# Designed miniproteins, single chains, continued (5), part 37

Each design is a single chain, and the fold is of that chain. pLDDT is the mean over its residues in the fold that is shown.

## One batch from the design tools (miniprotein)

Design m17261
Fold by ESMFold2-Fast:
Structure m17261 (fold): chain A 87 residues (1-87)
Amino acid sequence: KEREELLERARELVERLRERLSEEQRAEVDAKVAAFKAANADAPPKYLPAEEVRKALEYLEENLDSFDEDQLKAAVLTLEAFILTAE
């Protein structure tokens, strides 16, 4: 199932990205994710086309080593948002 495979890839990539962040940076990202969840608790799920998600995952996977701290945090937030809207 295409969507489930993309969700698994996103979860794996989130773990890899989090390993590259400090404990303090992970706490900052977690707080932003919690705020995003709270803000969207009553919102309808958003659905992204599988092809666009796949391209985004490929880009992140290929460019992971070149990301600065802000890009790493943004990538984690984006993937966490996708995981929330895909469940």
Scores: mean pLDDT 73

Design m17262
Fold by ESMFold2-Fast:
Structure m17262 (fold): chain A 61 residues (1-61)
Amino acid sequence: GRTVRAADVEEAIRAANELFADPEVGALRVETAEGTTVARSVEEAAHAALGGPATLTGLPK
């Protein structure tokens, strides 16, 4: 899957919108210093990224 780094919540929202624009992407893996979360929406990805810098990876449907 495609991976994007986000320094803050605003960048995470942009990255999530970009990754979800791919019709093959059904979820995102959001990795932060606090751990890993699977987000199924931009809002869930933003919430996961509240802990600081995040790495977002597109996951297939």
Scores: mean pLDDT 83

Design m17263
Fold by ESMFold2-Fast:
Structure m17263 (fold): chain A 74 residues (1-74)
Amino acid sequence: MKLSEEQLEVETLLAFGYMYLALGKRDLERGNVERAKESYELALKYFQEALKLDPDNEEARKGIEEARKLLESL
């Protein structure tokens, strides 16, 4: 199984998106609302970029929805 360059880029963007969601949640639990907001905004950006490369990517759409909900809850 060989991933195309674009598929590798999408997977990398998704990985960064989820990493920043996890970091944001951790910072929020520690009371760092400012850092949590920055991390959620970065996560949203990475998921949006992944969706631009792969418009049918369900994982990117779910990530965008989660990041938006987390930002709205701040």
Scores: mean pLDDT 84

Design m17264
Fold by ESMFold2-Fast:
Structure m17264 (fold): chain A 73 residues (1-73)
Amino acid sequence: SALVEELVERARELLERLIEEREKKFNRPEYLEEARKREEEILEEFRKLAEADPERTRELLDAWERWFEEALK
């Protein structure tokens, strides 16, 4: 339970950072509004994965971090 909440919180932090970087790079408020709406959906799916298999979900989160760093280049 505690691990699941920790993973979800980390995922939220990554999504928030991605949205902030997108805002800086592309000044389009409509994109941000869309991204915010999708944030809840993404976090709900992530929570289900974390509940089913925390270890696998942690690996997925690590991959998302790599994707985000690559996207910043």
Scores: mean pLDDT 76

Design m17265
Fold by ESMFold2-Fast:
Structure m17265 (fold): chain A 96 residues (1-96)
Amino acid sequence: MSAELEELERKRRELGREIADELIEALNRSLLETVNEIVRRAERGESEEDIEIVEEMMRRLGVSREELPAVLAELLARDDPEVESWMLQVMLRRAE
C-alpha cells in the first residue's frame, strides 16, 4: 500500500499552495509600496514619467490622486488579476 507516498504528495501540494499564497502577498505588498513611491514623486513633480503614470491610474480607476493609494490597496487585497496585470505593465513601461 502506497499510503506513505500519497501522504507525501498531499503535503507537497499543500506546501506549494502555501508558498504561492505567501509569494502573492509579498508581490501585492511590493506593488503597493511602488505605487506609493510613484505617487509621492509625482506630487513633488520630480519625474514627468511618474506624473504620467499617476494620471493614467486616476483615469483607469476613475478616482482622484488622494483616493488612489486606498483604492489600489483594496483592489490588490482582492487579488484582481486585471489590476495586477495592468500594474505590472506600468512597471515594465517605467523600466524601459
Scores: mean pLDDT 68

Design m17266
Fold by ESMFold2-Fast:
Structure m17266 (fold): chain A 86 residues (1-86)
Amino acid sequence: ELEEKKREVLERFRAELERLLAEDLSLEELERRAALVLSRELGKLGEFLEEKGVDRLSAEAAKLMEPALKEMVALRDEYLARYKKK
């Protein structure tokens, strides 16, 4: 189910952000790595949709992935803000 896959992706993304935040990274490097992790985890949702017969590049796939993308962007922004306070 898409909701289960979305939950898995968000849990992995949060864990990766915690790991990155704990490293001695510059803000620029943290931003760059967070973007790469976000893209990777979105790719896993795209793979799941393809397994269900939805073209990953279609408008349908974009609509189905939009809520997860929005939540991942919000998480990224939250962790970047936490880094700036340190």
Scores: mean pLDDT 79

Design m17267
Fold by ESMFold2-Fast:
Parts: C-alpha cells; sequence; structure tokens
Structure m17267 (fold): chain A 73 residues (1-73)
C-alpha cells in the first residue's frame, strides 16, 4: 500500500541521516516495490534511481532516472 511505501521512506531517511547509505538504499528499494504495487511506477523508478545513487552505482542510477523521465510522457 502507499502507507507502507511511506513507512519505508521514513526508515530510509533515518538511516541516511545516520550516514548509512547502504541501509537507506535498501529501504528506498523496498518503498519502490510498494509504490509500483500502488500504481505509481514513476515514484518507483525515482526511488530506484536514488537508491543506486546512494550505492555509488552510476550506471543503474542513470538507467532508472531515464525510465522515470520516459514515464513523464
Amino acid sequence: SLQQAQHYIQLGQQHLKNGDNEQASQYYLKASEYYEKAGDPLMSEVLKSVSYHLLGDEEKQLEYSAKAEELFG
């Protein structure tokens, strides 16, 4: 549900504030799954891009960023 997606965003933000980029990325990826299931594929792809940015995976960051741009129509 959207509420579950928002819960995982909050968990990710807490870990990001603590400097734990890897845990933050894990929670943002989990949130992206719930946004996709809630019918928000744009937010799902944005959160995947943010997650891979935090992991230092530039190729995956750009891949998911491009998918988000495509969904804007």
Scores: mean pLDDT 87

Design m17268
Fold by ESMFold2-Fast:
Structure m17268 (fold): chain A 79 residues (1-79)
Amino acid sequence: DELERIARGLIEGTLPLTEEALSVLAEALDLPVRDRADYEHLGLVLRITAKELGALPVTRESLERVLREARRAYLASLA
C-alpha cells in the first residue's frame, strides 16, 4: 500500500518531510492545507505525535493510532 509506505517513511524519518509526500498524506486524511507553513506544521505534528505515543518503530496498529491522533492535533491547531 503506497499510502502506508509514505506514512511510515515520514514518521520514521526514512522519507523526508517534503510537500509532495505530505500532500499525499493530507489528501488521504482529508486535511485542509493552505500553504507551505501548514505542510511544515503537519510534518512536525506527525513526528511529534509518534514520539509522544511511543509508537516507534511503526507497526500496523501504531500507524493507525498515530495518523488518527496527528489528524486530531492538526485540525485542532487550525481552530
Scores: mean pLDDT 81

Design m17269
Fold by ESMFold2-Fast:
Structure m17269 (fold): chain A 96 residues (1-96)
Amino acid sequence: SERMEELERLARELEAELAALPDRREALAIYVKLQMKVLGIEEEVAEEVAERILKAETDEEIQKILDEFREKYNTLERFRNMSEEELAERLIEELK
């Protein structure tokens, strides 16, 4: 319960930060980078994907980037292979 309380607090802080951003692409890039890092993908790779999202000119380009990284880094399988406790712990670590 203490971890869930900390996670809820950090999630509220992140949500407030993302809501304050004027650019949807910037918010999306931050969110995707966080997801990739939580899933154990290297920070350098997560940063590259985030940069590509920021440089995308259309929603179609953003969608292609998202589809490409999901397939290339097998994000769905990484998510399924983690316990709820491990996901919560990694998310807390990345949000700090």
Scores: mean pLDDT 76

Design m17270
Fold by ESMFold2-Fast:
Structure m17270 (fold): chain A 85 residues (1-85)
Amino acid sequence: SDALQRALQRLYDEYMALMGLRRRQGKTPEGQEGMKEEVREIVRALVEALDAGMDEDFIEQVFESLLREFPDLREYGEKVWEEER
């Protein structure tokens, strides 16, 4: 569906933004706050993909993969996931 395609595109764009922030500013307080905001946008994109009919197990795997790649953001990501779903 168009909604699913938009959600997946947004997920990709926000993931790329998160990767770029980690590389350029990951050690700064400003960069850490920016990375948290990108995690929130990624969670929102994952929820939009779920609402558009994406498989729940697949979304859970994508989210867990993100948290493994960004372990410093795990607590924040899990909190945001509970807030946004």
Scores: mean pLDDT 86

Design m17271
Fold by ESMFold2-Fast:
Structure m17271 (fold): chain A 66 residues (1-66)
Amino acid sequence: AAANQAIDAAILLNVLKLNPALNGKTAAEIAALSGKSLATITAILDALVAAGKLSKDAATGSYSLV
Protein backbone atom coordinates (compact mmCIF):
# COMPACT_ATOMS: atom_id res chain seq x y z
CA ALA A 1 0.00 0.00 0.00
CA ALA A 2 1.18 3.55 -0.73
CA ALA A 3 0.82 4.55 2.94
CA ASN A 4 3.00 1.63 4.10
CA GLN A 5 5.57 2.51 1.44
CA ALA A 6 5.64 6.16 2.63
CA ILE A 7 6.21 5.06 6.26
CA ASP A 8 8.96 2.61 5.20
CA ALA A 9 10.53 5.35 3.03
CA ALA A 10 10.61 7.79 5.99
CA ILE A 11 12.20 5.12 8.23
CA LEU A 12 14.78 4.15 5.58
CA LEU A 13 15.66 7.80 4.87
CA ASN A 14 16.22 8.39 8.61
CA VAL A 15 18.40 5.24 8.85
CA LEU A 16 20.52 6.49 5.91
CA LYS A 17 20.88 9.94 7.54
CA LEU A 18 22.01 8.41 10.86
CA ASN A 19 24.35 5.85 9.22
CA PRO A 20 26.67 7.60 6.70
CA ALA A 21 28.36 4.23 5.94
CA LEU A 22 25.11 3.21 4.16
CA ASN A 23 25.44 6.08 1.65
CA GLY A 24 26.59 4.77 -1.75
CA LYS A 25 25.19 1.26 -1.10
CA THR A 26 23.15 -0.73 -3.64
CA ALA A 27 19.53 -1.80 -3.09
CA ALA A 28 20.74 -5.39 -2.49
CA GLU A 29 23.16 -4.31 0.28
CA ILE A 30 20.48 -2.16 1.98
CA ALA A 31 17.93 -5.02 1.68
CA ALA A 32 20.38 -7.43 3.37
CA LEU A 33 20.90 -4.98 6.25
CA SER A 34 17.16 -4.12 6.66
CA GLY A 35 15.76 -7.68 6.55
CA LYS A 36 13.28 -6.63 3.81
CA SER A 37 13.02 -8.09 0.31
CA LEU A 38 15.11 -6.60 -2.51
CA ALA A 39 11.89 -5.71 -4.39
CA THR A 40 10.51 -3.77 -1.38
CA ILE A 41 13.78 -1.88 -0.77
CA THR A 42 14.22 -1.10 -4.50
CA ALA A 43 10.66 0.32 -4.63
CA ILE A 44 11.27 2.46 -1.51
CA LEU A 45 14.68 3.74 -2.72
CA ASP A 46 13.32 4.56 -6.20
CA ALA A 47 10.39 6.42 -4.57
CA LEU A 48 12.89 8.46 -2.50
CA VAL A 49 14.87 9.24 -5.70
CA ALA A 50 11.62 10.42 -7.37
CA ALA A 51 10.94 12.61 -4.28
CA GLY A 52 14.42 14.20 -4.59
CA LYS A 53 15.65 12.79 -1.25
CA LEU A 54 18.19 10.35 -2.77
CA SER A 55 20.29 10.17 -5.93
CA LYS A 56 20.92 6.92 -7.85
CA ASP A 57 24.15 6.35 -9.77
CA ALA A 58 23.02 4.68 -13.03
CA ALA A 59 26.49 3.14 -13.60
CA THR A 60 26.87 1.46 -10.16
CA GLY A 61 23.23 1.20 -8.98
CA SER A 62 24.20 2.84 -5.66
CA TYR A 63 21.98 5.29 -3.73
CA SER A 64 23.20 8.40 -1.87
CA LEU A 65 21.63 11.25 0.14
CA VAL A 66 21.15 14.49 -1.85
Scores: mean pLDDT 74

Design m17272
Fold by ESMFold2-Fast:
Structure m17272 (fold): chain A 64 residues (1-64)
Amino acid sequence: SPSDAAIAALRAQTDALVARTLAVMQEAIAMERDPRRRALLADIGDGMITMLQTVTSLEINKIK
Protein backbone atom coordinates (compact mmCIF):
# COMPACT_ATOMS: atom_id res chain seq x y z
CA SER A 1 0.00 0.00 0.00
CA PRO A 2 1.11 3.66 -0.30
CA SER A 3 1.26 3.80 3.53
CA ASP A 4 3.58 0.77 3.65
CA ALA A 5 5.89 2.40 1.08
CA ALA A 6 5.94 5.67 3.07
CA ILE A 7 6.71 3.80 6.32
CA ALA A 8 9.53 1.85 4.62
CA ALA A 9 11.01 5.09 3.23
CA LEU A 10 10.91 6.80 6.65
CA ARG A 11 12.60 3.80 8.30
CA ALA A 12 15.32 3.75 5.61
CA GLN A 13 15.97 7.49 6.06
CA THR A 14 16.10 7.09 9.88
CA ASP A 15 18.56 4.16 9.56
CA ALA A 16 20.81 6.30 7.31
CA LEU A 17 20.70 9.24 9.76
CA VAL A 18 21.43 6.92 12.71
CA ALA A 19 24.43 5.46 10.84
CA ARG A 20 25.82 8.95 10.11
CA THR A 21 25.19 10.06 13.72
CA LEU A 22 27.09 7.00 15.01
CA ALA A 23 30.00 7.72 12.64
CA VAL A 24 30.28 11.37 13.80
CA MET A 25 29.92 10.35 17.47
CA GLN A 26 32.60 7.62 17.17
CA GLU A 27 35.04 10.09 15.53
CA ALA A 28 34.38 12.74 18.22
CA ILE A 29 34.85 10.17 21.02
CA ALA A 30 38.09 8.89 19.42
CA MET A 31 39.50 12.47 19.37
CA GLU A 32 38.53 13.17 23.01
CA ARG A 33 41.15 12.44 25.71
CA ASP A 34 39.02 13.27 28.77
CA PRO A 35 37.00 10.21 29.97
CA ARG A 36 34.23 12.45 31.40
CA ARG A 37 33.81 14.23 28.06
CA ARG A 38 33.88 10.89 26.21
CA ALA A 39 31.02 9.67 28.45
CA LEU A 40 29.11 12.91 27.83
CA LEU A 41 29.59 12.60 24.04
CA ALA A 42 28.30 9.00 24.18
CA ASP A 43 25.22 10.16 26.15
CA ILE A 44 24.59 12.99 23.64
CA GLY A 45 24.89 10.54 20.72
CA ASP A 46 22.47 8.09 22.37
CA GLY A 47 20.02 10.98 22.94
CA MET A 48 20.25 12.05 19.29
CA ILE A 49 19.57 8.49 18.08
CA THR A 50 16.59 8.16 20.47
CA MET A 51 15.21 11.50 19.22
CA LEU A 52 15.50 10.41 15.55
CA GLN A 53 13.76 7.09 16.29
CA THR A 54 11.01 8.84 18.31
CA VAL A 55 10.30 11.36 15.49
CA THR A 56 10.07 8.47 13.00
CA SER A 57 7.66 6.54 15.29
CA LEU A 58 5.42 9.62 15.63
CA GLU A 59 5.37 10.15 11.84
CA ILE A 60 4.56 6.45 11.23
CA ASN A 61 1.65 6.73 13.71
CA LYS A 62 0.23 9.64 11.64
CA ILE A 63 0.33 7.50 8.45
CA LYS A 64 -1.56 4.62 10.11
Scores: mean pLDDT 86

Design m17273
Fold by ESMFold2-Fast:
Structure m17273 (fold): chain A 50 residues (1-50)
Amino acid sequence: VLDEFEAKDLEQAKAEVAAGGDPNNPPVVDLSRLSRLGRIQVKTGEKLVK
């Protein structure tokens, strides 16, 4: 599935937040994806698409 590109984008978002990018609203919406689907994709890192 095409989550490979989105998973990589999500990882970048996390790095930006850590550097102080989203001071208003952190990836709360992405949390739903990260916590269930995105998390596995991003967590894998080596297997972006799964």
Scores: mean pLDDT 51

Design m17274
Fold by ESMFold2-Fast:
Structure m17274 (fold): chain A 61 residues (1-61)
Amino acid sequence: SAEEEKIREIAEEIARELEEAGLDSEARTFLGLVLQEVERGRITVEDAERAREQILAYLRS
């Protein structure tokens, strides 16, 4: 669905930022967990956007 595609795009952006910070294993784990939750219908676009904001603020602080 369009929502699932949007969540995957946001998750990929977060994974890229984690990789740039040297957190490659964390990026892989995070992406895997998000994909699993998308398939289970347990995550929304708003959840993904909130996670992106929090992670980016943490990494760039």
Scores: mean pLDDT 79

Design m17275
Fold by ESMFold2-Fast:
Structure m17275 (fold): chain A 56 residues (1-56)
Amino acid sequence: SGAAAGLQAALDAARAGGSVAEAARAWKTGNEKAGGTSSDQDAAAGGRAAVAMVEG
């Protein structure tokens, strides 16, 4: 699914020391490459979740 691809990309960005904004951008790009569409709000939520998972 697009959301799963987005989360994987966001987790990769967060593991590389990326910010929430960088993780959000990675989520949006990953989701769109998998055929999904997303709002900036969806991307921001995915980025925050990825950073929280890596930091927590």
Scores: mean pLDDT 81

Design m17276
Fold by ESMFold2-Fast:
Structure m17276 (fold): chain A 56 residues (1-56)
Amino acid sequence: SKLIELREQQIKEAISEAEELGDEDLAAELQQALENGQYLDDNYYAELNIKLVKLK
């Protein structure tokens, strides 16, 4: 699914940004979400999007 691929790409970019900002806790949380597929949960992804907006 293109939606799943876009969510994966968005989280990977957010991990890179969190690492660049020195936010190790956020980077670890995002990496764990990517590894566990938590971003496939619409409720989890909605909360994640709030965090991703803050990184922009």
Scores: mean pLDDT 75

Design m17277
Fold by ESMFold2-Fast:
Structure m17277 (fold): chain A 57 residues (1-57)
Amino acid sequence: SMEAKEILQQAGVVQRQAFAETTPELLENLRALADKLSEYGFDVEAKNLREQVAALG
């Protein structure tokens, strides 16, 4: 869906920002995006994003 594509694009942007300057707010946003990816059936992408969040914080 178009919404799923937008979530994937947003996750990429927030991920890059978190790599440059990791904050609790950015990590929380990434977790929320991972949850949304799972809701849309992107379980692999959600798992990868959660693993990256764990590595950053």
Scores: mean pLDDT 78

Design m17278
Fold by ESMFold2-Fast:
Structure m17278 (fold): chain A 78 residues (1-78)
Amino acid sequence: GELLTEMGSKPHGITASRVLGDYEAGLTPEQTADNMYSLYGSRAPDELRGAARVLREYGFDEAAELAERAAEIAEKRL
């Protein structure tokens, strides 16, 4: 369907797709921050903020909010 085709248009970069997956799985901002910190270390906050912007451009506002909250948590864990 059209929705599946639109969702098949991957958000720019791997991080946005991962955050969308975390949102769809019902993960908390803390769990998402932990996952991204494990993958990106000190870059996790910037990667999450970039992902949030991309997700908003694709209309995934709730997933973008998850990314923004996770970025705040990841920044505090530096």
Scores: mean pLDDT 74

Design m17279
Fold by ESMFold2-Fast:
Structure m17279 (fold): chain A 85 residues (1-85)
Amino acid sequence: SSESLRKELDKIEKIIEEIEKNLEKIKSDPELARLTISELEAIKQRLEDLKEQAEKLGDEETVKRAEELIKRVEELIKELKESLK
């Protein structure tokens, strides 16, 4: 249901916000940065799955929200990968 998708997105958004808040600390620890990249890649796949489910339901607002969260995850992955160079 659309409600279940929104609750899942709420949980994922909180994880993304926590990573964003602690980004400099994560960048200072190469092992933690690598683990966080793996977690973010898994989150991205889950967001793509949730987006597909929302598209099948015709929930355009949830599709848009998932796309915005995917973009944020991609930026975090990029920044963390750059910190490991």
Scores: mean pLDDT 90

Design m17280
Fold by ESMFold2-Fast:
Structure m17280 (fold): chain A 92 residues (1-92)
Amino acid sequence: SAEEEQELLEKGRQLTREIAADVVAARYTVAELPAVIAAGREAEALMREVAAGRRMSREEFLATMPAVVDAMYFDIAADHPAVREALARAAA
């Protein structure tokens, strides 16, 4: 049913948020989060320019992707208090 499908999607989203928060906590201290988030936002901005027509080498792409992946985990884990505070700090 549509209700069962929505319940499974909600549980999937919750599990994804918990996994993302655990990944962030395993990789970085709270003190490191603002700088890592800022680097991830710069990498996302660069990838948006590439999508808009900027040419990028394979080497530059491979060097940029880890920061983009980290930024995605921070967005998924944004409801975690430490990540939310660090995201707000990086946006200022």
Scores: mean pLDDT 76

Design m17281
Fold by ESMFold2-Fast:
Structure m17281 (fold): chain A 83 residues (1-83)
Amino acid sequence: MSAKELYERALSSTVDADLAEQIYDNMSDSAKKQFESYTLEEIGEAVKNKRILYSEKEGKFITVDEDIDNGVEDLKKAVNKVT
């Protein structure tokens, strides 16, 4: 199952241990390091609470800090491309 499908399922349904494990496996290296001490249940809660996000650009689950950094960089690229 793709990371995007896992994310859509996590948002629309209960995150069980199997789904949480698949989400963890599809995390960026930075996100895996940040959440390595988390239980599968805590990972599921982090996705529900928008602390773990899906990045279309990365094709992976990322941290909120990574999403903010990517958003700022995408805005800079969009401005440079259009302007």
Scores: mean pLDDT 73

Design m17282
Fold by ESMFold2-Fast:
Structure m17282 (fold): chain A 63 residues (1-63)
Amino acid sequence: AAAAYRAQRDHLVALTDRGIEEAEKRAKEHPEEREKYQRTIDALKASGDAGVAALDAEARALE
């Protein structure tokens, strides 16, 4: 249970980080769309934080 929970949390963080890195690369390649990519980065950060918080709350409820 705990190991599976940590794997899910780590996977979510890794996916979020990769998405942010990709968006940052695209922002450098397409400066004219920088604001669009910045909004994508902000949305990924917010979604990642919310997902981690939800997993933490679920784990606490199960313990």
Scores: mean pLDDT 79

Design m17283
Fold by ESMFold2-Fast:
Structure m17283 (fold): chain A 87 residues (1-87)
Amino acid sequence: MLEEILAEARRIEDLLAPHRETIEEAMEKAGDIAAKNKLSLDEADDIFIDLLAEKGFDPEKVREILERARALAERYQELLAQDPDAD
């Protein structure tokens, strides 16, 4: 399981690496707008996708990558929860 999670993380990073600076700039702008307007994380994601679309990115592909990243994070948290040192 951990190896599959790490492999998927590597695939996502490989997809994002050529666009790292543009993605980080869009994330900062979306975060600023969301904080100023007290928006939810989902609303911040929509602003982020719109900012990247203005830069020529496919909004559907950006949304799919965000969903994959969230699913990966959930799987990683679930794996950590399966070995609680509470026994």
Scores: mean pLDDT 75

Design m17284
Fold by ESMFold2-Fast:
Structure m17284 (fold): chain A 94 residues (1-94)
Amino acid sequence: SLLEKLRELHRRLVELISRAEAGEISLEELRTGTIEVLEEAIKLLENSKDPELQKLKEKLEEARRRLEVETDRDVVLSIAIGTAADIQEAIKKL
């Protein structure tokens, strides 16, 4: 289901954030991994007619655009954390 897939993507992103905060992964690995989660989430939401899910998709697309050009590790981490929060908020409303 959509809910199960969003929960899986949220878990993957939380693990990625945790590893980044622990210094276990590079900036490139954090960026690439977060973009992969964003792209999969956007794809899951592309045909949704739910206004809340459309709003989530727009936020995820903006986060993806920011990550493609961001060079500061703390900003990349902040974007990843914000993305996890947005996905979690959407899960609570489903």
Scores: mean pLDDT 89

Design m17285
Fold by ESMFold2-Fast:
Structure m17285 (fold): chain A 67 residues (1-67)
Amino acid sequence: SMEEIIEEVTKEARELLNQGKSYVDVVDTAVKRVMEEADKLGLSEKEKELLLRRVLSEIDDMYRERE
């Protein structure tokens, strides 16, 4: 489901942040993961955009909490 993709990719992003990866590297990795999982589920372009917005929002929150 879309919620499972958001949860999984967000968890992976937090692990990368904890490993000291840069914001750009974390975002690039998350975008690729969202697109891969969305393609596997056959999601529409609109649904992919919604997923990306949710995941990127979660990543931004993580970096605001850290910085």
Scores: mean pLDDT 82

Design m17286
Fold by ESMFold2-Fast:
Structure m17286 (fold): chain A 100 residues (1-100)
Amino acid sequence: SSRAVSLLESAIEYVQKAIEALKKGDVDKAVEYLTRAMDYVRKAYRLASKTNKEAAEYAQRALRHLNEAGVYLADGDVDGALEHLERAKEYLQKAKRAAE
């Protein structure tokens, strides 16, 4: 659906901003952007779960990777967080394609 696509686009944008913030050493901004990305993914998942199982499954996988990125950031593991943010971005792109 167009609403789910727009929410997934916003999630992808905030994941990219989190990646860029971490590459610049700005952990506080990365956590802020990660939190926004997770909110958009949860909203997209709720919409997709009613009408598009494939998009919902990819959104759920993305959300798991975003949660893991948060755990790695709490432990001070920036490289681990970046790996999970990149995987989350890949799943969000798959979710968006499935929702189109």
Scores: mean pLDDT 91

Design m17287
Fold by ESMFold2-Fast:
Structure m17287 (fold): chain A 88 residues (1-88)
Amino acid sequence: MGQQSVTLEEREEVGSAEEVKKRFEEKKEELRRYAEEHGLPLREARGTLGDEELEVVSVQLDEETWLLVTATIRGEEGRLRESVERRR
């Protein structure tokens, strides 16, 4: 089996595409400032999967721990997920 990650903390919000995009941008700027202040690696990605738009921002908190914020937009609906994952 490949290397597995463990989700330590997870939060999910569902709303309109506009609300989710706004909250994602706010979280992204917050994580950018945090990463810059602490000299931590930050990764940003955007893509599409069929009818869904996906945006991800992640910050590496330590050697094994990542904080991720993911926005998924489908039509007029959006889903925002925030998670802390530890790689084992």
Scores: mean pLDDT 79

Design m17288
Fold by ESMFold2-Fast:
Structure m17288 (fold): chain A 91 residues (1-91)
Amino acid sequence: SELERARERVERLIEELEEFKEKYGSKLSEEDRKNVERALELARAAREELEELERRREELSEQEAVRRLVLVEARILAAEGELLLVKKRVE
């Protein structure tokens, strides 16, 4: 399902962000560290929204469920972009 794919995507992103922070944290500028922390917050918020969407599946209209999933996917994409930018500066 699209919801399951979004969940797998966000869980992989959180793991990658946490591993990146552990490996490079001491080498990051203050700005890059803040960008990684912001990306983690966006990814964690997206995970929570996906969990709520799954829990409320029977309460939501099909249109509202699709709308919320698209917004969550946009947050995941934004967090992925922040990580990519920091990686290009550090690697």
Scores: mean pLDDT 85

Design m17289
Fold by ESMFold2-Fast:
Structure m17289 (fold): chain A 88 residues (1-88)
Amino acid sequence: MLEVEIESSDMEEILEKEIEAIKEALEKDEKLKIIQKVSGTSNGRELKDVEIPIETESKEEQETLLEILKERLEALKKLKKREEEEKK
């Protein structure tokens, strides 16, 4: 079992690290457990650090999750780029 802990306040970095962890698990034919630590501000309220465990047991589940995370990362990059262009 491959266990990976991800700590970041940047959603893009979190997604990139999750994608890399899933790729490594698929290459090594290992079960994957990701522990995501999140901290930040939501709706003007400070959030306490929370651990969100993500466990994948099958290759099919890992492949599906990898596809979803890649799409989310692309969407996030497009959103950030659009916001930067609108700010100029």
Scores: mean pLDDT 70

Design m17290
Fold by ESMFold2-Fast:
Structure m17290 (fold): chain A 87 residues (1-87)
Amino acid sequence: MEEKKKEVDKLIEEAKKLIKEADSLMKNNSSVSDMVSMMSKIVDILTQINKAQIDSKDDKDLSEKLNKVAKELSKKYSDMMKLLYER
């Protein structure tokens, strides 16, 4: 139980770090290459979160934390997609 919670907390911290980095890249009008690289990292962390969501399906507290972060990551991915297509 403690190991599972720590792994979820680690994923959430990594996801928050990527969200902050993505926000910085969007504000600084970073290159298409940098944005695509960040989007790839977001997809990778979303895959890890999806696995954790399946493993935590019966744990409401962990599931809610993972769902919240997944929604934030998905929004950042969508925002980055829009910026790339507007260029």
Scores: mean pLDDT 80

Design m17291
Fold by ESMFold2-Fast:
Structure m17291 (fold): chain A 73 residues (1-73)
Amino acid sequence: AAERAAELFEKSAVYAEQGKGDEAIRYANEALELSADVPGAPVVGAMAILSVKEGDYEGAARLFRKAAELLRA
C-alpha cells in the first residue's frame, strides 16, 4: 500500500508540473486513501492539493514528492 501510494503522489507531482490540476488532485486523493495509516504523508498530500487549488503547481509538485518520500521512509 505505501509503495503504491508513493507512486500515486509522484504521478500527482508530474500532473501538477504539467498544469493538470484535476488529474493531480484525482491521483492525490487515491494516494491519501492508501496512506491514511502513515503519519505525516496525508497532511503533506493535503497541503499539496491546496497548493494546486491556489495555482501553485511548483509548490504542489514539491509537496507531493515529499509525501511520496515519507511513505518510503
Scores: mean pLDDT 82

Design m17292
Fold by ESMFold2-Fast:
Structure m17292 (fold): chain A 98 residues (1-98)
Amino acid sequence: LVEEVEKEISEQAPVITGRILRVIGALLDVPSPEVEAALAEVQKQLQALEKTVQQLQDALANKAPQAVIDQLAEQTRQQLDALLAALDRAVELADRAL
């Protein structure tokens, strides 16, 4: 489960970065309050993912019970899904603004 989550994050990291840069680029070209709000939501979800990843890393380092590790891994996966959904919305809005 942890290895699966680590792989998913590693595979998504460059995609997430590229799409965030695309949204920022669109905002610099065409100011849009809707796109700006969507980008703020992406930043919020990214911070939540970073926090969950840190909690999972701490649990692994401290040899927490397997049930705790599995719960944190699932929370990390759910948080990644939330980030990707927010990013999909931001890109859609940015594309419409151009």
Scores: mean pLDDT 82

Design m17293
Fold by ESMFold2-Fast:
Structure m17293 (fold): chain A 113 residues (1-113)
Amino acid sequence: MKEKLEEILKLVEEAEKLAKEALKSKDVAEMEKLINKALDLLDKAAKLALESGDKELEEIALEIDITIGLARIHIGVGKAIGEEEEGLKKAAEVILKGSEEIKKKIEELLKKL
């Protein structure tokens, strides 16, 4: 369990860093690349959490999946209405907020071990 929690935490921290870099970018293509990489890392984290068979880790997996889903909705809506940059910025903000909440929960679980 501890090793899986530490691996999930590292993936979430890396996704958060990529989302912060995306928000600093002035290039929409670079922003999209960074956000897609962050979403891929979060997807990997969710899969690791789900594979644990632990109820508290399954709850973390669900929160990661909600974060991914909300970010993807903002990207899709932005593209559909011609506001791609705004959609990507909202996706990055969703990833940042979600990652911070997920990190706090993982850190609380690590303290109980």
Scores: mean pLDDT 87

Design m17294
Fold by ESMFold2-Fast:
Structure m17294 (fold): chain A 71 residues (1-71)
Amino acid sequence: SLRDIALRMVKAARLPDVEEAMREIRRILEENPDLSEDEKQALRTAALSVARTVHSDEDVQRLREYLEELV
């Protein structure tokens, strides 16, 4: 379900290493190729919202740029 994918994305965004967070998020999206563009945008928004609470502004910016490349 989209909810289960979102929970996995949120957990990945909380990983202390931003590079590991990027790889895990990419893996989750690659495992779910049937996601619509609206669903992908919602998942990116959820991941970035959580990343802002645990990562530096620099790491959040790197994650944001990485996620935009995955569209």
Scores: mean pLDDT 83

Design m17295
Fold by ESMFold2-Fast:
Structure m17295 (fold): chain A 74 residues (1-74)
Amino acid sequence: SREKVIEELGKLLPEASREDLEAVVDDAYELGLDDERIIELARAHADGDVETVNAFVAELAKKAGVEAAQPATA
C-alpha cells in the first residue's frame, strides 16, 4: 500500500522527511508507477544503478505515449 511504500522509501532515504516522501510517492502514482516499481526505482537510485533508473524512465515514456496515442481514425 501507499503507507508501506513510504516506509520502505524512508529506510532507503532516512534523511528525507515524511512529507517529502509522501509528495514523491504521490507524484510517482500520478505518473502511473505501482508500489513495487516505486520501491525498485528507489533501490536502483540508492545503489547508483543509472541504467535501471533510465530503463524505468523509458518505460514510463512508452506507457504515456501509448495512453496518448489514438488511431488515425477512431
Scores: mean pLDDT 68

Design m17296
Fold by ESMFold2-Fast:
Structure m17296 (fold): chain A 106 residues (1-106)
Amino acid sequence: SLLEKVEKMLKLALEAQEHIVEARRAYDAGDFETARKHAERAIKLLEELSQMAKELGLTKVAEDIDKAIEYLKRFIETGSKEDLDKAIEYLTRVYTRILIEYNLLK
């Protein structure tokens, strides 16, 4: 059902957010290797989420997911806190929008 698909998207967004929070925590501790691994895991989750959003016609959600992926990839390449913070900003928007969609289906 549509509700089940949106619920799965919400779970994927939460898991990606957990990995990005751990990436930020590792970065703040000076552990870039651990931060990079968490960012790589978040990218994989967000790529699955992006495909689901596109299949459901959630264009703005998909756009924000693709931006979060772009900034996470930049963070992995550069080690820039600014890129990580931008990824967090876009993922927060994604999570909020999916949560709104979830609530509208009930």
Scores: mean pLDDT 88

